# Ledger of designs, part 57: designed miniproteins, single chains, continued (2)

Each design is a single chain, and the fold is of that chain. pLDDT is the mean over its residues in the fold that is shown.

## One batch from the design tools (miniprotein)

Design m5954
Fold by ESMFold2-Fast:
Structure m5954 (fold): chain A 67 residues (1-67)
Amino acid sequence: REEVAELLRRAYEVSTDGGARAAAGEALKNVEAGASEEDIRRDIEGALALATSPEARRLLQEALEKL
């Protein structure tokens, strides 16, 4: 959980697209709130669909793999 949250924080910080940043931030809030892995995965997948930065995409993909 801590590893996923850290990856999402980094994705939020390096995201240049506002939509991807917002989605990564929402996924982070859901991790901290103890939401289901299914809900978190959906939020991260949404962020990945919007992400244009290769670094942000890598971090989001790693977060999905660590769920």
Scores: mean pLDDT 79

Design m5955
Fold by ESMFold2-Fast:
Structure m5955 (fold): chain A 73 residues (1-73)
Amino acid sequence: MKALSLDEAIELLKKDPTLIVGVKGPSENSGFLIVPTKDGYYIYPVDENGFGKGIFAKTLEEVRELLEKLLKE
């Protein structure tokens, strides 16, 4: 999966907060999908087997902080 870096994804969402964006993960076929909603953002881990459990973040700052933590693992 071709996806954005975390910084690129956050900048894109600042310009258009309605976009569904992919963030590059620690391995070639892993990443995270950011899905904007009316009340905030859901972050879904993604690999070759599909989507994992979604994590809710209310603000873009929380999205950044959560993904920085997840990308270190």
Scores: mean pLDDT 76

Design m5956
Fold by ESMFold2-Fast:
Structure m5956 (fold): chain A 61 residues (1-61)
Amino acid sequence: VEEAIEAGYKAAREAMKAGLTPQEAIDVGAKAGYEKALELGFSKETGRIAGTIGAMRALKE
């Protein structure tokens, strides 16, 4: 799960560096973490949660 959270975090951080709004960064991060979780064999629900956690962590830093 950590790898999916990290993917969401990194994608959200990169989106913010590119000048996207916090809401856009959350959407980008959530999607990246979701896709990574599915690649690793996790459920869609787990992927959605992991992506969201990663994206939200990026906003707090």
Scores: mean pLDDT 77

Design m5957
Fold by ESMFold2-Fast:
Structure m5957 (fold): chain A 100 residues (1-100)
Amino acid sequence: SEKEAITKEGLREIAALVARLTAEALAAKDKEEVQELIRRLAREVRRLFEELAEKTGDEGWLKAGEAFEKGLEELMNLKDLEKVKTLLQAMREGALVELE
């Protein structure tokens, strides 16, 4: 259906963005640069989930976007850069699976 096609395309666009920005964050050498990339990821992914909700009429995608943003806010509050990078790597791996 058209709704299923829109959902699949939107989720792939979100996964591609997550894969790209997590790769940039993993390559960053200082915590300030990592935190800025995480803020950018949160903002851009939320926008894509809002667009997906509008296109599909499914409010569940707004809730998914809010949950993702909250998870990234908690990640930014972690003081251990190595733990942050471990979680970003797991997030990137999940996004790459979605793109297969």
Scores: mean pLDDT 86

Design m5958
Fold by ESMFold2-Fast:
Structure m5958 (fold): chain A 70 residues (1-70)
Amino acid sequence: SLEELLQKLYKKMDELQKLTEDNPELAKRAQKLFEEFLEKYEQAKTEEEQIKIVEETIAELEKLIQEAEA
């Protein structure tokens, strides 16, 4: 459901934010991703579009987390 996906998204956002504390480049990339997510989500006309945007953002968050932990 959208609600479950949003919970997962917020958990991943929190995880990434903790990794950015001493990494200004990662913080900048995270901020850009969050801004792009909010813009797309606000413009979404249907729940199906919102679900797709959340899923795509979760995937991008997971990529940034993996890159930061490498």
Scores: mean pLDDT 83

Design m5959
Fold by ESMFold2-Fast:
Structure m5959 (fold): chain A 85 residues (1-85)
Amino acid sequence: SLDETIERVREIAEEILKGLDEETQKEVRERIDSIIEKARKENLSPEEVISLLIEEGIYETFFLGKPDVGHALLQIALRLSEWLS
């Protein structure tokens, strides 16, 4: 379900964030909150949530020059994908 997917995203995110600086943690949390809001509003599938995390991760890394934020989002997408398998 979407609620289970959102709960899993939050759990994965907090584990990944433990290894990052406070500024990066704040930015990643803000991006995740935005993604969760969109997922709830548009009733996204788990696969669509993964795609959105990948899109945002690529954007942060290559267009905004924030590789730490982008890499965190991509790692969340990877672990979420493994959980759905």
Scores: mean pLDDT 87

Design m5960
Fold by ESMFold2-Fast:
Structure m5960 (fold): chain A 87 residues (1-87)
Amino acid sequence: ELTEAAALAAKAGELAHRAALAAGDVAQAGLAFAAAGGAIYGGIYNNAEDVLAAARAALEAAERVGASPEAIELARRAIELAEEAVA
């Protein structure tokens, strides 16, 4: 379900972005923001590869900034759904 994957990836990216800003990590904040945007864009244009790339970027940013378990779980779920859509 590409729409679900895109929504989960965008939310994970937003949570990672907020966590990065709270930590003062401007570089990770920018990467997480880009991941959220990439997920939204991929979802709108029905591009499973873009959603998958965005979900992976959101997970990486979330892990690096120590974001909430919710952010990490949303990113992992988005990756699972996007991988099914790419296959």
Scores: mean pLDDT 84

Design m5961
Fold by ESMFold2-Fast:
Structure m5961 (fold): chain A 106 residues (1-106)
Amino acid sequence: AEAAIAALREAIAAIEEAARAVLRGDVEAARAALARADAALAEAEAVRPDDPNLEAALAALRRAKAAVEEAIEALKAGDIDKTSGFVLAALGDLLEAKRHLEKVEK
């Protein structure tokens, strides 16, 4: 459980960094942060947590990562409204992941 929680927290930090990079218009920084998120998510999956809250957090982080990937493509297309919408969606999924992780520690 501890190793999975650590990997999920790293994924949260990396996705938050990617979202901030998108808001700054920095595609390279956003992609670098997403690569770090991908590695952290792979670590969390390798541990294969049997806890439903850890599985829910992992699922939420996969959705957040996908939303940031869509935000990068919208940013590259010059679609500011879609870019902002996808970043907000990613932040919502990040909050959901954090709530699930908190339940494992209670």
Scores: mean pLDDT 85

Design m5962
Fold by ESMFold2-Fast:
Structure m5962 (fold): chain A 72 residues (1-72)
Amino acid sequence: QEFIEKYEKWLEDFRKKEEEEANKRLQAGIDAARNSLTPEEVAALEKQLKAELDKERKSRVDWKIFEDMLKR
């Protein structure tokens, strides 16, 4: 259906914007850490922040519920 296709396009654009914002946040944290930490500690922090970001991406339960409702 046309309405579902429009929603799917909007949802993709929305998720893309969220990922861009999350990546900016992660990069700012790493840049700040580089002033105080060794390269090895920065690498460990980067890995931790990326894991937290991945957890946020996986917690899109609300969007999945909307997606399921519209595809009934």
Scores: mean pLDDT 69

Design m5963
Fold by ESMFold2-Fast:
Structure m5963 (fold): chain A 94 residues (1-94)
Amino acid sequence: GLAAAGLALAIAGLVLAALGLAVAAAALGLAAARLGLRAASEEDLLKAIALVLRAIGALIETLRALAAGRHEEAIAAAVEAALAGLAAALLALK
């Protein structure tokens, strides 16, 4: 019904926002890794790259869960992607 359509649109909007945030954080992490010869230890650079890869993996899971109609799993994966991306950005700013 209309309530289910509204919920699906809200979930799609949340996933799209999380995708945008994770992509921005991944780009920031990669930019920081390129500048890391000046600003971060090799270990911190590797940790930032690992967090970026984790965010990308969570985004793929979000899309798979949405395609399968598993909306709760999609929300959980989107949150993990956003948190991993944010962690990569924070580490890059250190």
Scores: mean pLDDT 67

Design m5964
Fold by ESMFold2-Fast:
Structure m5964 (fold): chain A 90 residues (1-90)
Amino acid sequence: MDERIEELRKRREAGEKVTAELTGSEANPDVVRRLIEEAGVDEVKLTGGASTAINVLRILKEAGVKVVDFNVYGPPELRERALKLAEEAK
C-alpha cells in the first residue's frame, strides 16, 4: 500500500489525473481515507462487496472524488443502494 500511495502522489505532483483501483478488502474506509489524504486521488475504480462499498462510496462522495468504474457483488438491495451512491459521487 505505501508504495502505491507514493506512486500516485508522484503522479499528482506531476499534474496528472490520479485514478486508484480499490478491489476486495482494499475497498474499506481506512484505505480510502489514506488514498484521498496522502495521494490526492481524483478518481476511483471500485470493485468489492456491496456493504463495504456503501461505506467507501459515502467517503468518496464527501471528499468529492469521482467514481469512474463500479462493480459490486452481494444482495440485490445492497447493490442497488451502492449503485445509487456511486451515481451521486459526481
Scores: mean pLDDT 76

Design m5965
Fold by ESMFold2-Fast:
Structure m5965 (fold): chain A 60 residues (1-60)
Amino acid sequence: MEEKEKEIEKVYEDLRARRDRFTAWAKEKGLELPDLTDEQIDERIRKVAEKIVENKKKLE
């Protein structure tokens, strides 16, 4: 079963969608974006998603 991976993907997609909405809003407002590359941002979001799922399972 893929429960852990499925949960990580779900959290990752949620975080990605929230970041993408913020980035689009910031660009429209003329705000300067962070100096991180898309790859670095993606890696950070994935890592946070993994930690969220890991902590949730640890506290279960």
Scores: mean pLDDT 69

Design m5966
Fold by ESMFold2-Fast:
Structure m5966 (fold): chain A 92 residues (1-92)
Amino acid sequence: SMEELAELARKTVELVQATDPAKALRIMLESIKESGTEKPPLEMIGPVGLFLAFVSSPVVEVEEAIKRFLKLSGMTEEQLKKFIEGVYKRLS
């Protein structure tokens, strides 16, 4: 559900923010690659960075951040879910 995806995104952003930036970048690139998106991982780093900023922002609802990211990135909800789950699993 969107609520479950939003909760997982919140937890994942907290783990990313608590992780060494170089390690976080490597894990994000690997997780983008495994998500099944057609775009090269390096082209996705900008959109992903903006998504994480939206999720961490107290003025943006996480579900709204997800919807905006899907529209901007061209990723499907299933691809985004795989990406977030991949990052969460690697940082947990």
Scores: mean pLDDT 82

Design m5967
Fold by ESMFold2-Fast:
Structure m5967 (fold): chain A 83 residues (1-83)
Amino acid sequence: ALLRREDAEAAIREEIRKIPELAKLSDEEIQGLIRTYLSPRELIAAEELRRRALALFTELKQGYGADFDPEEMAERVVERAAA
């Protein structure tokens, strides 16, 4: 299945917003992370989105000391983007 990049970006932002320790991240910082981990392509495969979101949330957990499961966050991103 192919997902739209816009839906993937919205899903990532929404899941970051739910994590209190990440609430201080600026829109520019979040956009920088999205640009680093997602390619500038219109469509992304669900399995590729899951891998890229896992890497993004793993970096956030390590960098910000947040208490969450990066694999659970990656799965939620894929589910939200597919909805």
Scores: mean pLDDT 82

Design m5968
Fold by ESMFold2-Fast:
Structure m5968 (fold): chain A 94 residues (1-94)
Amino acid sequence: MSPLEIDIDRGVVEIALSVAIVTLRTSEEESPKVKKLIEALEEALRHIAAGDYAGAIKALEEAKEIAEELGDEELVRLLELAIETVRRVKAAEE
């Protein structure tokens, strides 16, 4: 992986997660699961910003489990792609 491809992949994940957080926060859904999902997504973004990709993957896996419980198939697919992208970035930055 070139450094530019790593930066693009990282930026795409950060944008996608930020959009997901905004969408969840603007919903009228106030369930404890939605709040925990937002917290897991925000934790993933903090780990990505810190270069802690292992921590980011753990937070994304937790977010995915909550999204599955909510039946949000589109968010589950987004999180699966985000996890694979972060795993790829982590492998390239070893």
Scores: mean pLDDT 79

Design m5969
Fold by ESMFold2-Fast:
Structure m5969 (fold): chain A 66 residues (1-66)
Amino acid sequence: SRALVEELLALAEEAYRAGEVTDEQKRRITALAQALSDAGLVPAETVQAAVDYVEARAEEGRREKE
């Protein structure tokens, strides 16, 4: 859904700026993506891709803040 995509992009931007992803944020991203996958709305590969994307964004932001 568009709302989920917008939420994921906002979380990724926040993670980039902070240079970190909280455990709570990771759980929320995973739970939302998993729920959509379980409902058959998105493929399972999207769950892992969403987590990887946000983590990569946080790592980028952390390195840029050197």
Scores: mean pLDDT 74

Design m5970
Fold by ESMFold2-Fast:
Structure m5970 (fold): chain A 86 residues (1-86)
Amino acid sequence: MVATEEQREALVKAAAKALKENINKSDEERAEAMANAVREEAEKLGIQALDPEKKYNSVGELVAELAKSLGISAEELGDRIFLEIL
């Protein structure tokens, strides 16, 4: 899927908010919260950004898969999420 920039921004904000709210939890718990937030936002946008049944064990794994779905690099997505948290 090639997401629009508007869709990318919405999903980045959803992921960043979930990460920030769960920052003191384990990597697996942060990844789960981010995956759930991204899925909820993607559903509102009428798109599928992540596999609805896949469990992610780390934030890095989630970011890599989400970046692939959005058509950007994992590094770019990670930078965008970090900037949103600031």
Scores: mean pLDDT 84

Design m5971
Fold by ESMFold2-Fast:
Structure m5971 (fold): chain A 66 residues (1-66)
Amino acid sequence: SAAEDARKAAEAAKRAAEEGDATSAAVHGWQLIEVGKEEAGRKAVEAGQAGDAERAAEYATLGAEE
């Protein structure tokens, strides 16, 4: 389901942030956009592209929980 896919993307973004991998966190933000979590996904991509993996994971988590 889209909600389950969003949750998995958020979990993957958190793991990327724990490793300091902002690029992977941004990729998981794109996955959130693909499953319809566009606002949170775009914010996650923007943060990840800016090099802020932790903030990207926060946005991904917010999108998946709501």
Scores: mean pLDDT 81

Design m5972
Fold by ESMFold2-Fast:
Structure m5972 (fold): chain A 65 residues (1-65)
Amino acid sequence: GKLKEAIEELQKILDKYDEITKENLKEAVKEAAEKTGDERLKKLTEVEDFEELAEELRKLVAESN
């Protein structure tokens, strides 16, 4: 559903863009959490370490399939 699409878009940003896009990724995760209401995405908005955020997002993509 909508969650899977949001996660795939975030994963695409994560793989495609470098350091300059890190703040955009954090904001996109926050917006995706608000848009979907998904608890996992909401927990990701609490992650301060960007590298950890990226890894958790990759795991979420795998788990959603």
Scores: mean pLDDT 72

Design m5973
Fold by ESMFold2-Fast:
Structure m5973 (fold): chain A 61 residues (1-61)
Amino acid sequence: DLADQLKVLPKEVAEKLPKEQQEKLVAAEKAFDEAAATGDKKAIEEARFAYVDVLLEVLES
């Protein structure tokens, strides 16, 4: 599952990040999990894009 694969990568990266960035990543992952639990395609896509944005911030730093 693509979602499970995305979650594995951030966990390793999050442990190396400053606390503030780690908290943002955890919040984005939680929002994605909550959206996935609703089964709403729009909510899932919005949460996924927010999660990707956080990952891009991490990769840029």
Scores: mean pLDDT 69

Design m5974
Fold by ESMFold2-Fast:
Structure m5974 (fold): chain A 89 residues (1-89)
Amino acid sequence: SAAEAARREEEIRKLILSEDATFEELLEKVKDDEKLRERVKAAEYTAQALIEMEEELAREGARLLKKDLSVLEDVEVRNELFGAALRAM
């Protein structure tokens, strides 16, 4: 049924997100189900692009945080923040 197909697609989605399965492994698991195989192949392109985007965003986030943290590692900035904290006490 359509409900069973949707439930199976949710299982495949969870396997992708868990990092426990590759798209090749998913295609192997669904090779006996032509409709699911076509769905996995179509979803592979989209999911691969989303995974790459998530990795890129994570790397950009880490790079931005490192730049912000490097400003806080500046001795002059740290001394100003330390002085402000002491005055607030």
Scores: mean pLDDT 57

Design m5975
Fold by ESMFold2-Fast:
Structure m5975 (fold): chain A 117 residues (1-117)
Amino acid sequence: DLKKKLEEEYKEALKKYEEEKKEILKEIEEIKEKLKKLNTEENKKLLEELEKLLELIEKDQKKLEELAEEYAKKALELAESDPEKAEKYLRKAKILLEQGVSLLRILLGIAKVELEK
């Protein structure tokens, strides 16, 4: 059953996405706590900058999540009538989730640089 296969593949992709998202956000919070420890004007500005970047990335991430869900729903709707198109929509949904993780990794990279200097 193609519909069940696509549903299971999307659920697995979502689970992996949620796990990676939680891990990255946890590392970012740990970096924010380290920056707060000394409570300097410089560290306050770095925290403000990280909060602004997090806000921006979270907005884009939510848009990618919403679009991925829409594409997954289209895949399930098309599974019986157009299997090839259904599989393409699922692949697009998975790519969007992977791009969401990539955005968070960019933020984590910037946060790590701020922690170094």
Scores: mean pLDDT 84

Design m5976
Fold by ESMFold2-Fast:
Structure m5976 (fold): chain A 72 residues (1-72)
Amino acid sequence: LSDAQAVNKSANLLVDAGVSNEDAGEAVKAGYENKKDPEKAKEAVTKKLVEAGVDKKKAEELGKQIADLLEK
């Protein structure tokens, strides 16, 4: 995946999971800024999703998926 493809796929994954376009964009941006450290990327995405009202367990699952997509 190119960086652009990873970002677009990540945003679509969050929108499909019920996250708004605005909140999905902020979460993916936070993950991308930390993409060189998968644990930090996961935590950054998870934090943004929880702030957006996503359940903590679901946010952690999505955060891991997004971190994996942005690193690969």
Scores: mean pLDDT 82

Design m5977
Fold by ESMFold2-Fast:
Structure m5977 (fold): chain A 112 residues (1-112)
Amino acid sequence: VEELVKEALRLFEELVRLVQEGASDDEILEVLRHLLALVDGILEKADLSDEVRQQIQALLDQAREALRRRDLAAAVRHLTAAASLLLEGMGKLEEAERVRNLGEQAVRLLEE
């Protein structure tokens, strides 16, 4: 799980970089799809309450729908919320804060 968490953080950093560099929507969507798959994979292995698991799953479902509609800002918001809640539930508070900050930065850049 530790390696999947590290990979998720790396992809959130890559997401911010791509948005800052004006990468294509298709490149950004590919990173978001990889992040979604990683977060889902971490969720399957995480020891969480059923309530928290259901909240994260609902956010991931919202992220999938946003990706289907190519709504990048919505996809980043929902995926960031899912990933940060997952990391908080795992006791990874510093990583959760980092994901929140990176996601907020990406959303801000996408809305400009």
Scores: mean pLDDT 87

Design m5978
Fold by ESMFold2-Fast:
Structure m5978 (fold): chain A 71 residues (1-71)
Amino acid sequence: MKTTTKTELVEGADAAVARLDELAKISTPEVREHLQRAADAVRRQRPPAARITYTTDEDGKVVDFEVEFLP
C-alpha cells in the first residue's frame, strides 16, 4: 500500500473547521470520528491558524492526521 502525506497551513478557526470537515468526508470511519473531534476542539479554542497534516492511501482516503494549533 502506498501512502501520501500532505501538510496544509489553514488561517482562521472557521477555515480550519471547514477543512477538517472536508477531510472527514473522505476518511475511513475511525479517522472520521477523530477528525470530527478535532474540528470540535478548533470550534471551542478558536486558534488564529492551524497546521493540518494528513495521510491518504492509494484510494485517496484519509487514514491518519495531525492538527497543530498555531499562535
Scores: mean pLDDT 84

Design m5979
Fold by ESMFold2-Fast:
Structure m5979 (fold): chain A 85 residues (1-85)
Amino acid sequence: SEMKKIAREFALEVARILEEELAKDPSPEVRQRAMEVTLLVDEAMKAFAAGDKEKAIELMRQAAEHLSPEAREKVLELIEKFEKF
């Protein structure tokens, strides 16, 4: 499914961003934000697997809001592609 591919690409891209942020700044603040974003992505994937597309999109957008403005742009493009299915 094309929709499943986009959802997976979203999760992998967010994980990559968090890994880069933690590599640059392993502070408790960055680690806390990474944990919060990871939880939101996990909940979004569970909502998607349960067939709740609206909840999945809501959680994906919440995860994106915790990212830096530059990193957020690419993630929002993936969310927009997911919404079109």
Scores: mean pLDDT 86

Design m5980
Fold by ESMFold2-Fast:
Structure m5980 (fold): chain A 62 residues (1-62)
Amino acid sequence: TDELIREARELLEQLKADPRSTEEDIELMEKVIRMLEEGPDDIELSLARMAISVARLLLERL
């Protein structure tokens, strides 16, 4: 989980730095980080991995 938190934080910084990113995308990543920090269960961990993958695809598209 610590590695996923680091990766999510890095992606959040990239989203904030990109003027083409939406506020919704930034808020979603912040929620994912918070969820991971609170000790995720297996489903939450899976959702976090999916969100991180989607954020990577979004940054690639922008």
Scores: mean pLDDT 77

Design m5981
Fold by ESMFold2-Fast:
Structure m5981 (fold): chain A 51 residues (1-51)
Amino acid sequence: MRYELELPISIDDFVKRLGLRLDDEAKKFLDKDGDGYITEEELKHAIPTYT
């Protein structure tokens, strides 16, 4: 991957790309479906500046 995120993206890659620290609760909020991946919709809601 380059500097742009490819969705859906794994939670681990998402954290690495953004330099964030996510607690288990925060990860659950981002991955509401429990698939271990963050979708484009979830990313836009969590980070409105992504676009």
Scores: mean pLDDT 62

Design m5982
Fold by ESMFold2-Fast:
Structure m5982 (fold): chain A 64 residues (1-64)
Amino acid sequence: MDEELLAFLESIPGVGRELAEKIIEAGYDTLEKLKAATVASLTKVPGIGPDLAAEILRAAHAHH
């Protein structure tokens, strides 16, 4: 679960391991929680700007 999510997050351009870990630590520890997030809520994570937040959401909604 967490290992697969971590690998998925690291596959997103602009997201490295440290940022992926911060996203999980911020409470986005499942794909469902990521899909429920907004650009505004993701930008509260240090290191995530609006453009990267939008890409994370797009990738999460496209993931199977």
Scores: mean pLDDT 80

Design m5983
Fold by ESMFold2-Fast:
Structure m5983 (fold): chain A 68 residues (1-68)
Amino acid sequence: SMREEMEKRVKELMEILEEVGAPEKGIKQLEALLKEYVENEDVQGVRLVIRLVGHEYPEKREELLAIA
């Protein structure tokens, strides 16, 4: 399902951030994805990205909410 694919994609991006130790690069990718969902008015997609990223990186939750 779209939800399962998106959850997996967010998890994969966060795993990359943890391995590289360079959160800024992965955050830019997540910001681009979030902007795409906002432009397409995909409220469910926006909500899932914020929920999953906000759980692992609470400090980035507010930054992502500002984009949405």
Scores: mean pLDDT 68

Design m5984
Fold by ESMFold2-Fast:
Structure m5984 (fold): chain A 100 residues (1-100)
Amino acid sequence: MPTLEEVVELLEEVLGKKIEVLSHSETIDEENRTKYFALRARIDGEEVEIFVEVTEEEDGKHFRVVALVRFPDGREVIIELEVELREGKLVITKKEVREV
Protein backbone atom coordinates (compact mmCIF):
# COMPACT_ATOMS: atom_id res chain seq x y z
CA MET A 1 0.00 0.00 0.00
CA PRO A 2 1.38 3.47 -0.89
CA THR A 3 2.40 5.89 1.88
CA LEU A 4 0.99 9.42 2.21
CA GLU A 5 4.29 10.77 0.84
CA GLU A 6 4.10 8.49 -2.24
CA VAL A 7 0.45 9.46 -2.87
CA VAL A 8 1.31 13.19 -2.63
CA GLU A 9 4.21 12.67 -5.09
CA LEU A 10 1.83 10.99 -7.58
CA LEU A 11 -0.65 13.88 -7.30
CA GLU A 12 2.17 16.45 -7.72
CA GLU A 13 3.31 14.60 -10.89
CA VAL A 14 -0.24 14.67 -12.32
CA LEU A 15 -1.02 18.31 -11.41
CA GLY A 16 2.47 19.66 -12.22
CA LYS A 17 2.36 21.56 -8.90
CA LYS A 18 3.90 21.26 -5.45
CA ILE A 19 1.56 20.15 -2.65
CA GLU A 20 2.36 21.30 0.89
CA VAL A 21 0.53 19.04 3.38
CA LEU A 22 -0.73 21.05 6.38
CA SER A 23 -2.69 18.26 8.11
CA HIS A 24 -3.91 14.78 7.29
CA SER A 25 -5.93 11.83 8.52
CA GLU A 26 -5.92 8.21 7.37
CA THR A 27 -8.52 5.42 7.53
CA ILE A 28 -7.94 1.82 6.47
CA ASP A 29 -10.62 -0.55 5.16
CA GLU A 30 -8.63 -3.82 5.25
CA GLU A 31 -11.61 -5.92 4.04
CA ASN A 32 -11.73 -3.94 0.76
CA ARG A 33 -7.92 -3.36 0.61
CA THR A 34 -8.60 0.39 0.57
CA LYS A 35 -6.93 3.32 2.33
CA TYR A 36 -8.50 6.76 2.61
CA PHE A 37 -6.61 10.03 3.11
CA ALA A 38 -8.17 13.39 3.97
CA LEU A 39 -5.72 16.27 3.62
CA ARG A 40 -5.64 19.98 4.15
CA ALA A 41 -2.92 21.24 1.84
CA ARG A 42 -1.53 24.30 0.06
CA ILE A 43 -1.20 24.55 -3.73
CA ASP A 44 0.08 27.82 -5.27
CA GLY A 45 -0.53 29.64 -1.96
CA GLU A 46 -4.18 28.50 -1.68
CA GLU A 47 -5.45 26.12 1.01
CA VAL A 48 -7.24 23.15 -0.55
CA GLU A 49 -8.92 20.00 0.70
CA ILE A 50 -7.79 16.73 -0.88
CA PHE A 51 -9.63 13.42 -0.42
CA VAL A 52 -7.86 10.30 -1.69
CA GLU A 53 -8.96 6.68 -2.01
CA VAL A 54 -6.23 4.09 -2.72
CA THR A 55 -7.32 0.53 -3.53
CA GLU A 56 -4.75 -2.28 -3.66
CA GLU A 57 -5.38 -5.13 -6.10
CA GLU A 58 -4.96 -8.74 -4.88
CA ASP A 59 -1.44 -9.00 -6.41
CA GLY A 60 -0.19 -6.17 -4.13
CA LYS A 61 1.46 -4.50 -7.16
CA HIS A 62 -1.42 -2.61 -8.81
CA PHE A 63 -3.30 0.28 -7.23
CA ARG A 64 -6.24 2.47 -8.14
CA VAL A 65 -5.96 6.04 -6.85
CA VAL A 66 -8.98 8.39 -6.89
CA ALA A 67 -8.48 11.91 -5.58
CA LEU A 68 -10.80 14.89 -5.21
CA VAL A 69 -9.12 18.31 -4.87
CA ARG A 70 -11.48 21.03 -3.61
CA PHE A 71 -10.35 24.64 -4.10
CA PRO A 72 -11.51 27.68 -2.04
CA ASP A 73 -13.47 29.05 -5.05
CA GLY A 74 -15.64 25.88 -5.10
CA ARG A 75 -13.87 24.34 -8.12
CA GLU A 76 -13.29 20.58 -7.80
CA VAL A 77 -10.78 18.44 -9.69
CA ILE A 78 -11.11 14.65 -9.84
CA ILE A 79 -7.99 12.61 -10.53
CA GLU A 80 -8.20 8.88 -11.34
CA LEU A 81 -4.96 6.90 -11.64
CA GLU A 82 -3.93 3.33 -12.28
CA VAL A 83 -0.55 2.78 -10.63
CA GLU A 84 1.91 -0.14 -10.75
CA LEU A 85 4.74 -0.93 -8.35
CA ARG A 86 7.87 -1.56 -10.47
CA GLU A 87 11.23 -2.24 -8.79
CA GLY A 88 10.10 -0.48 -5.58
CA LYS A 89 8.80 2.59 -7.48
CA LEU A 90 5.20 3.63 -8.18
CA VAL A 91 4.55 4.23 -11.89
CA ILE A 92 1.38 5.81 -13.31
CA THR A 93 0.07 3.54 -16.08
CA LYS A 94 -3.25 5.37 -16.70
CA LYS A 95 -4.32 8.92 -15.87
CA GLU A 96 -7.64 10.77 -16.08
CA VAL A 97 -8.13 14.34 -14.78
CA ARG A 98 -11.45 16.20 -14.89
CA GLU A 99 -12.78 19.46 -13.47
CA VAL A 100 -16.33 19.24 -12.03
Scores: mean pLDDT 87

Design m5985
Fold by ESMFold2-Fast:
Structure m5985 (fold): chain A 72 residues (1-72)
Amino acid sequence: MKLTEDEFLSLLGTGESKGTWLKVFNMLKNGEIKSVEEFEKKKDDVVNAYRSIESPYNEKAYNALKKSYFGV
């Protein structure tokens, strides 16, 4: 089963860059990100957004989306 928005937001738990993560989540949900390769490119954008605010990258959120949408 694919993650819901509420389940995904519960995984974030940090308060930082939730808007950026929701944008990526919606791209997956809407089919704008169709492959693991496209998702990896979007992950780089998210990592850069976290770095710009000196916040740690949320690996748990990334891995949960990857597992939910691509089974890996």
Scores: mean pLDDT 67

Design m5986
Fold by ESMFold2-Fast:
Structure m5986 (fold): chain A 109 residues (1-109)
Amino acid sequence: DEELKRVEELLARLEEEIRRVAEELIARGGIDDPATQLALQYLTALGIVTAAEMLEKLGVELGPEERAIVERARALIAEVRANLERLTPEQREAVERVERLAREAIEEV
């Protein structure tokens, strides 16, 4: 119970940061900007992978459908990383900040 509550709290904090960063990216670059769209896709995939890794650390076994979603998210991360140099320095810094928070959240589980 307490471990699940901790994961929920860590995920809620990560989701809020992702939302805030997404809103900032859209406000600055616009939703029609390809670099903004690329950053948003990366943030979404990062959230999925982070949640899965936290659940796996708690000993939660993912079903076949959940594993398929996670593997698609990992593939998307690899694809987007191949194009991260197309982001502005500010967009890249924002994405890297979320990556650091995701890593810290996983380490806290």
Scores: mean pLDDT 80

Design m5987
Fold by ESMFold2-Fast:
Structure m5987 (fold): chain A 104 residues (1-104)
Amino acid sequence: LIDEAKKLRELGLKAYKEGNYEEAVRYFKQSLELLEQANAPLKDIALTYAYLGSAYAELGNFEEAEKYNEKSLKLAKQIKDSIDEGVIEIHVAVNRLAIKNLKK
């Protein structure tokens, strides 16, 4: 489950890098379902929420983007590893800057 979820997340990131944001959302959602079923580490779930925030922002769905950003930050605050917490916080900050710029 977790290895399958990570593979789906990798496919989502590949789609995102290629500008295929709708496909990225699909892969990240599939990854998230598997991570939740596996009771995966909070960092993996929080990071996947942040990736969904990025993809939704690029699609112009700013309400969904902020929803996932908030979910990501809520989990990040529960992470005991300061590096993992910081990486997720930076990811969400970048997402929020993108939303601000895309909204104008």
Scores: mean pLDDT 81

Design m5988
Fold by ESMFold2-Fast:
Structure m5988 (fold): chain A 70 residues (1-70)
Amino acid sequence: MEEDEKIAERAVDQAVLAALIAYNMGLSKEEALELAKKVMDKWLSQVKNPELRERARKRALDLAEEILKR
């Protein structure tokens, strides 16, 4: 559980960072979100707990969308 939580947290952080970098480089919101989803899925594939994986996926997407709305 603790290991899964660390991986899930890393997935959220990396997805948000990827979206922010893409947006600051002049990519569209759609392209930035697509990159964030790709990065997130790569990290979340290592999370064994399906509830934690789904919660982290939702959180990463919500945070990426929030940042891209600014």
Scores: mean pLDDT 80

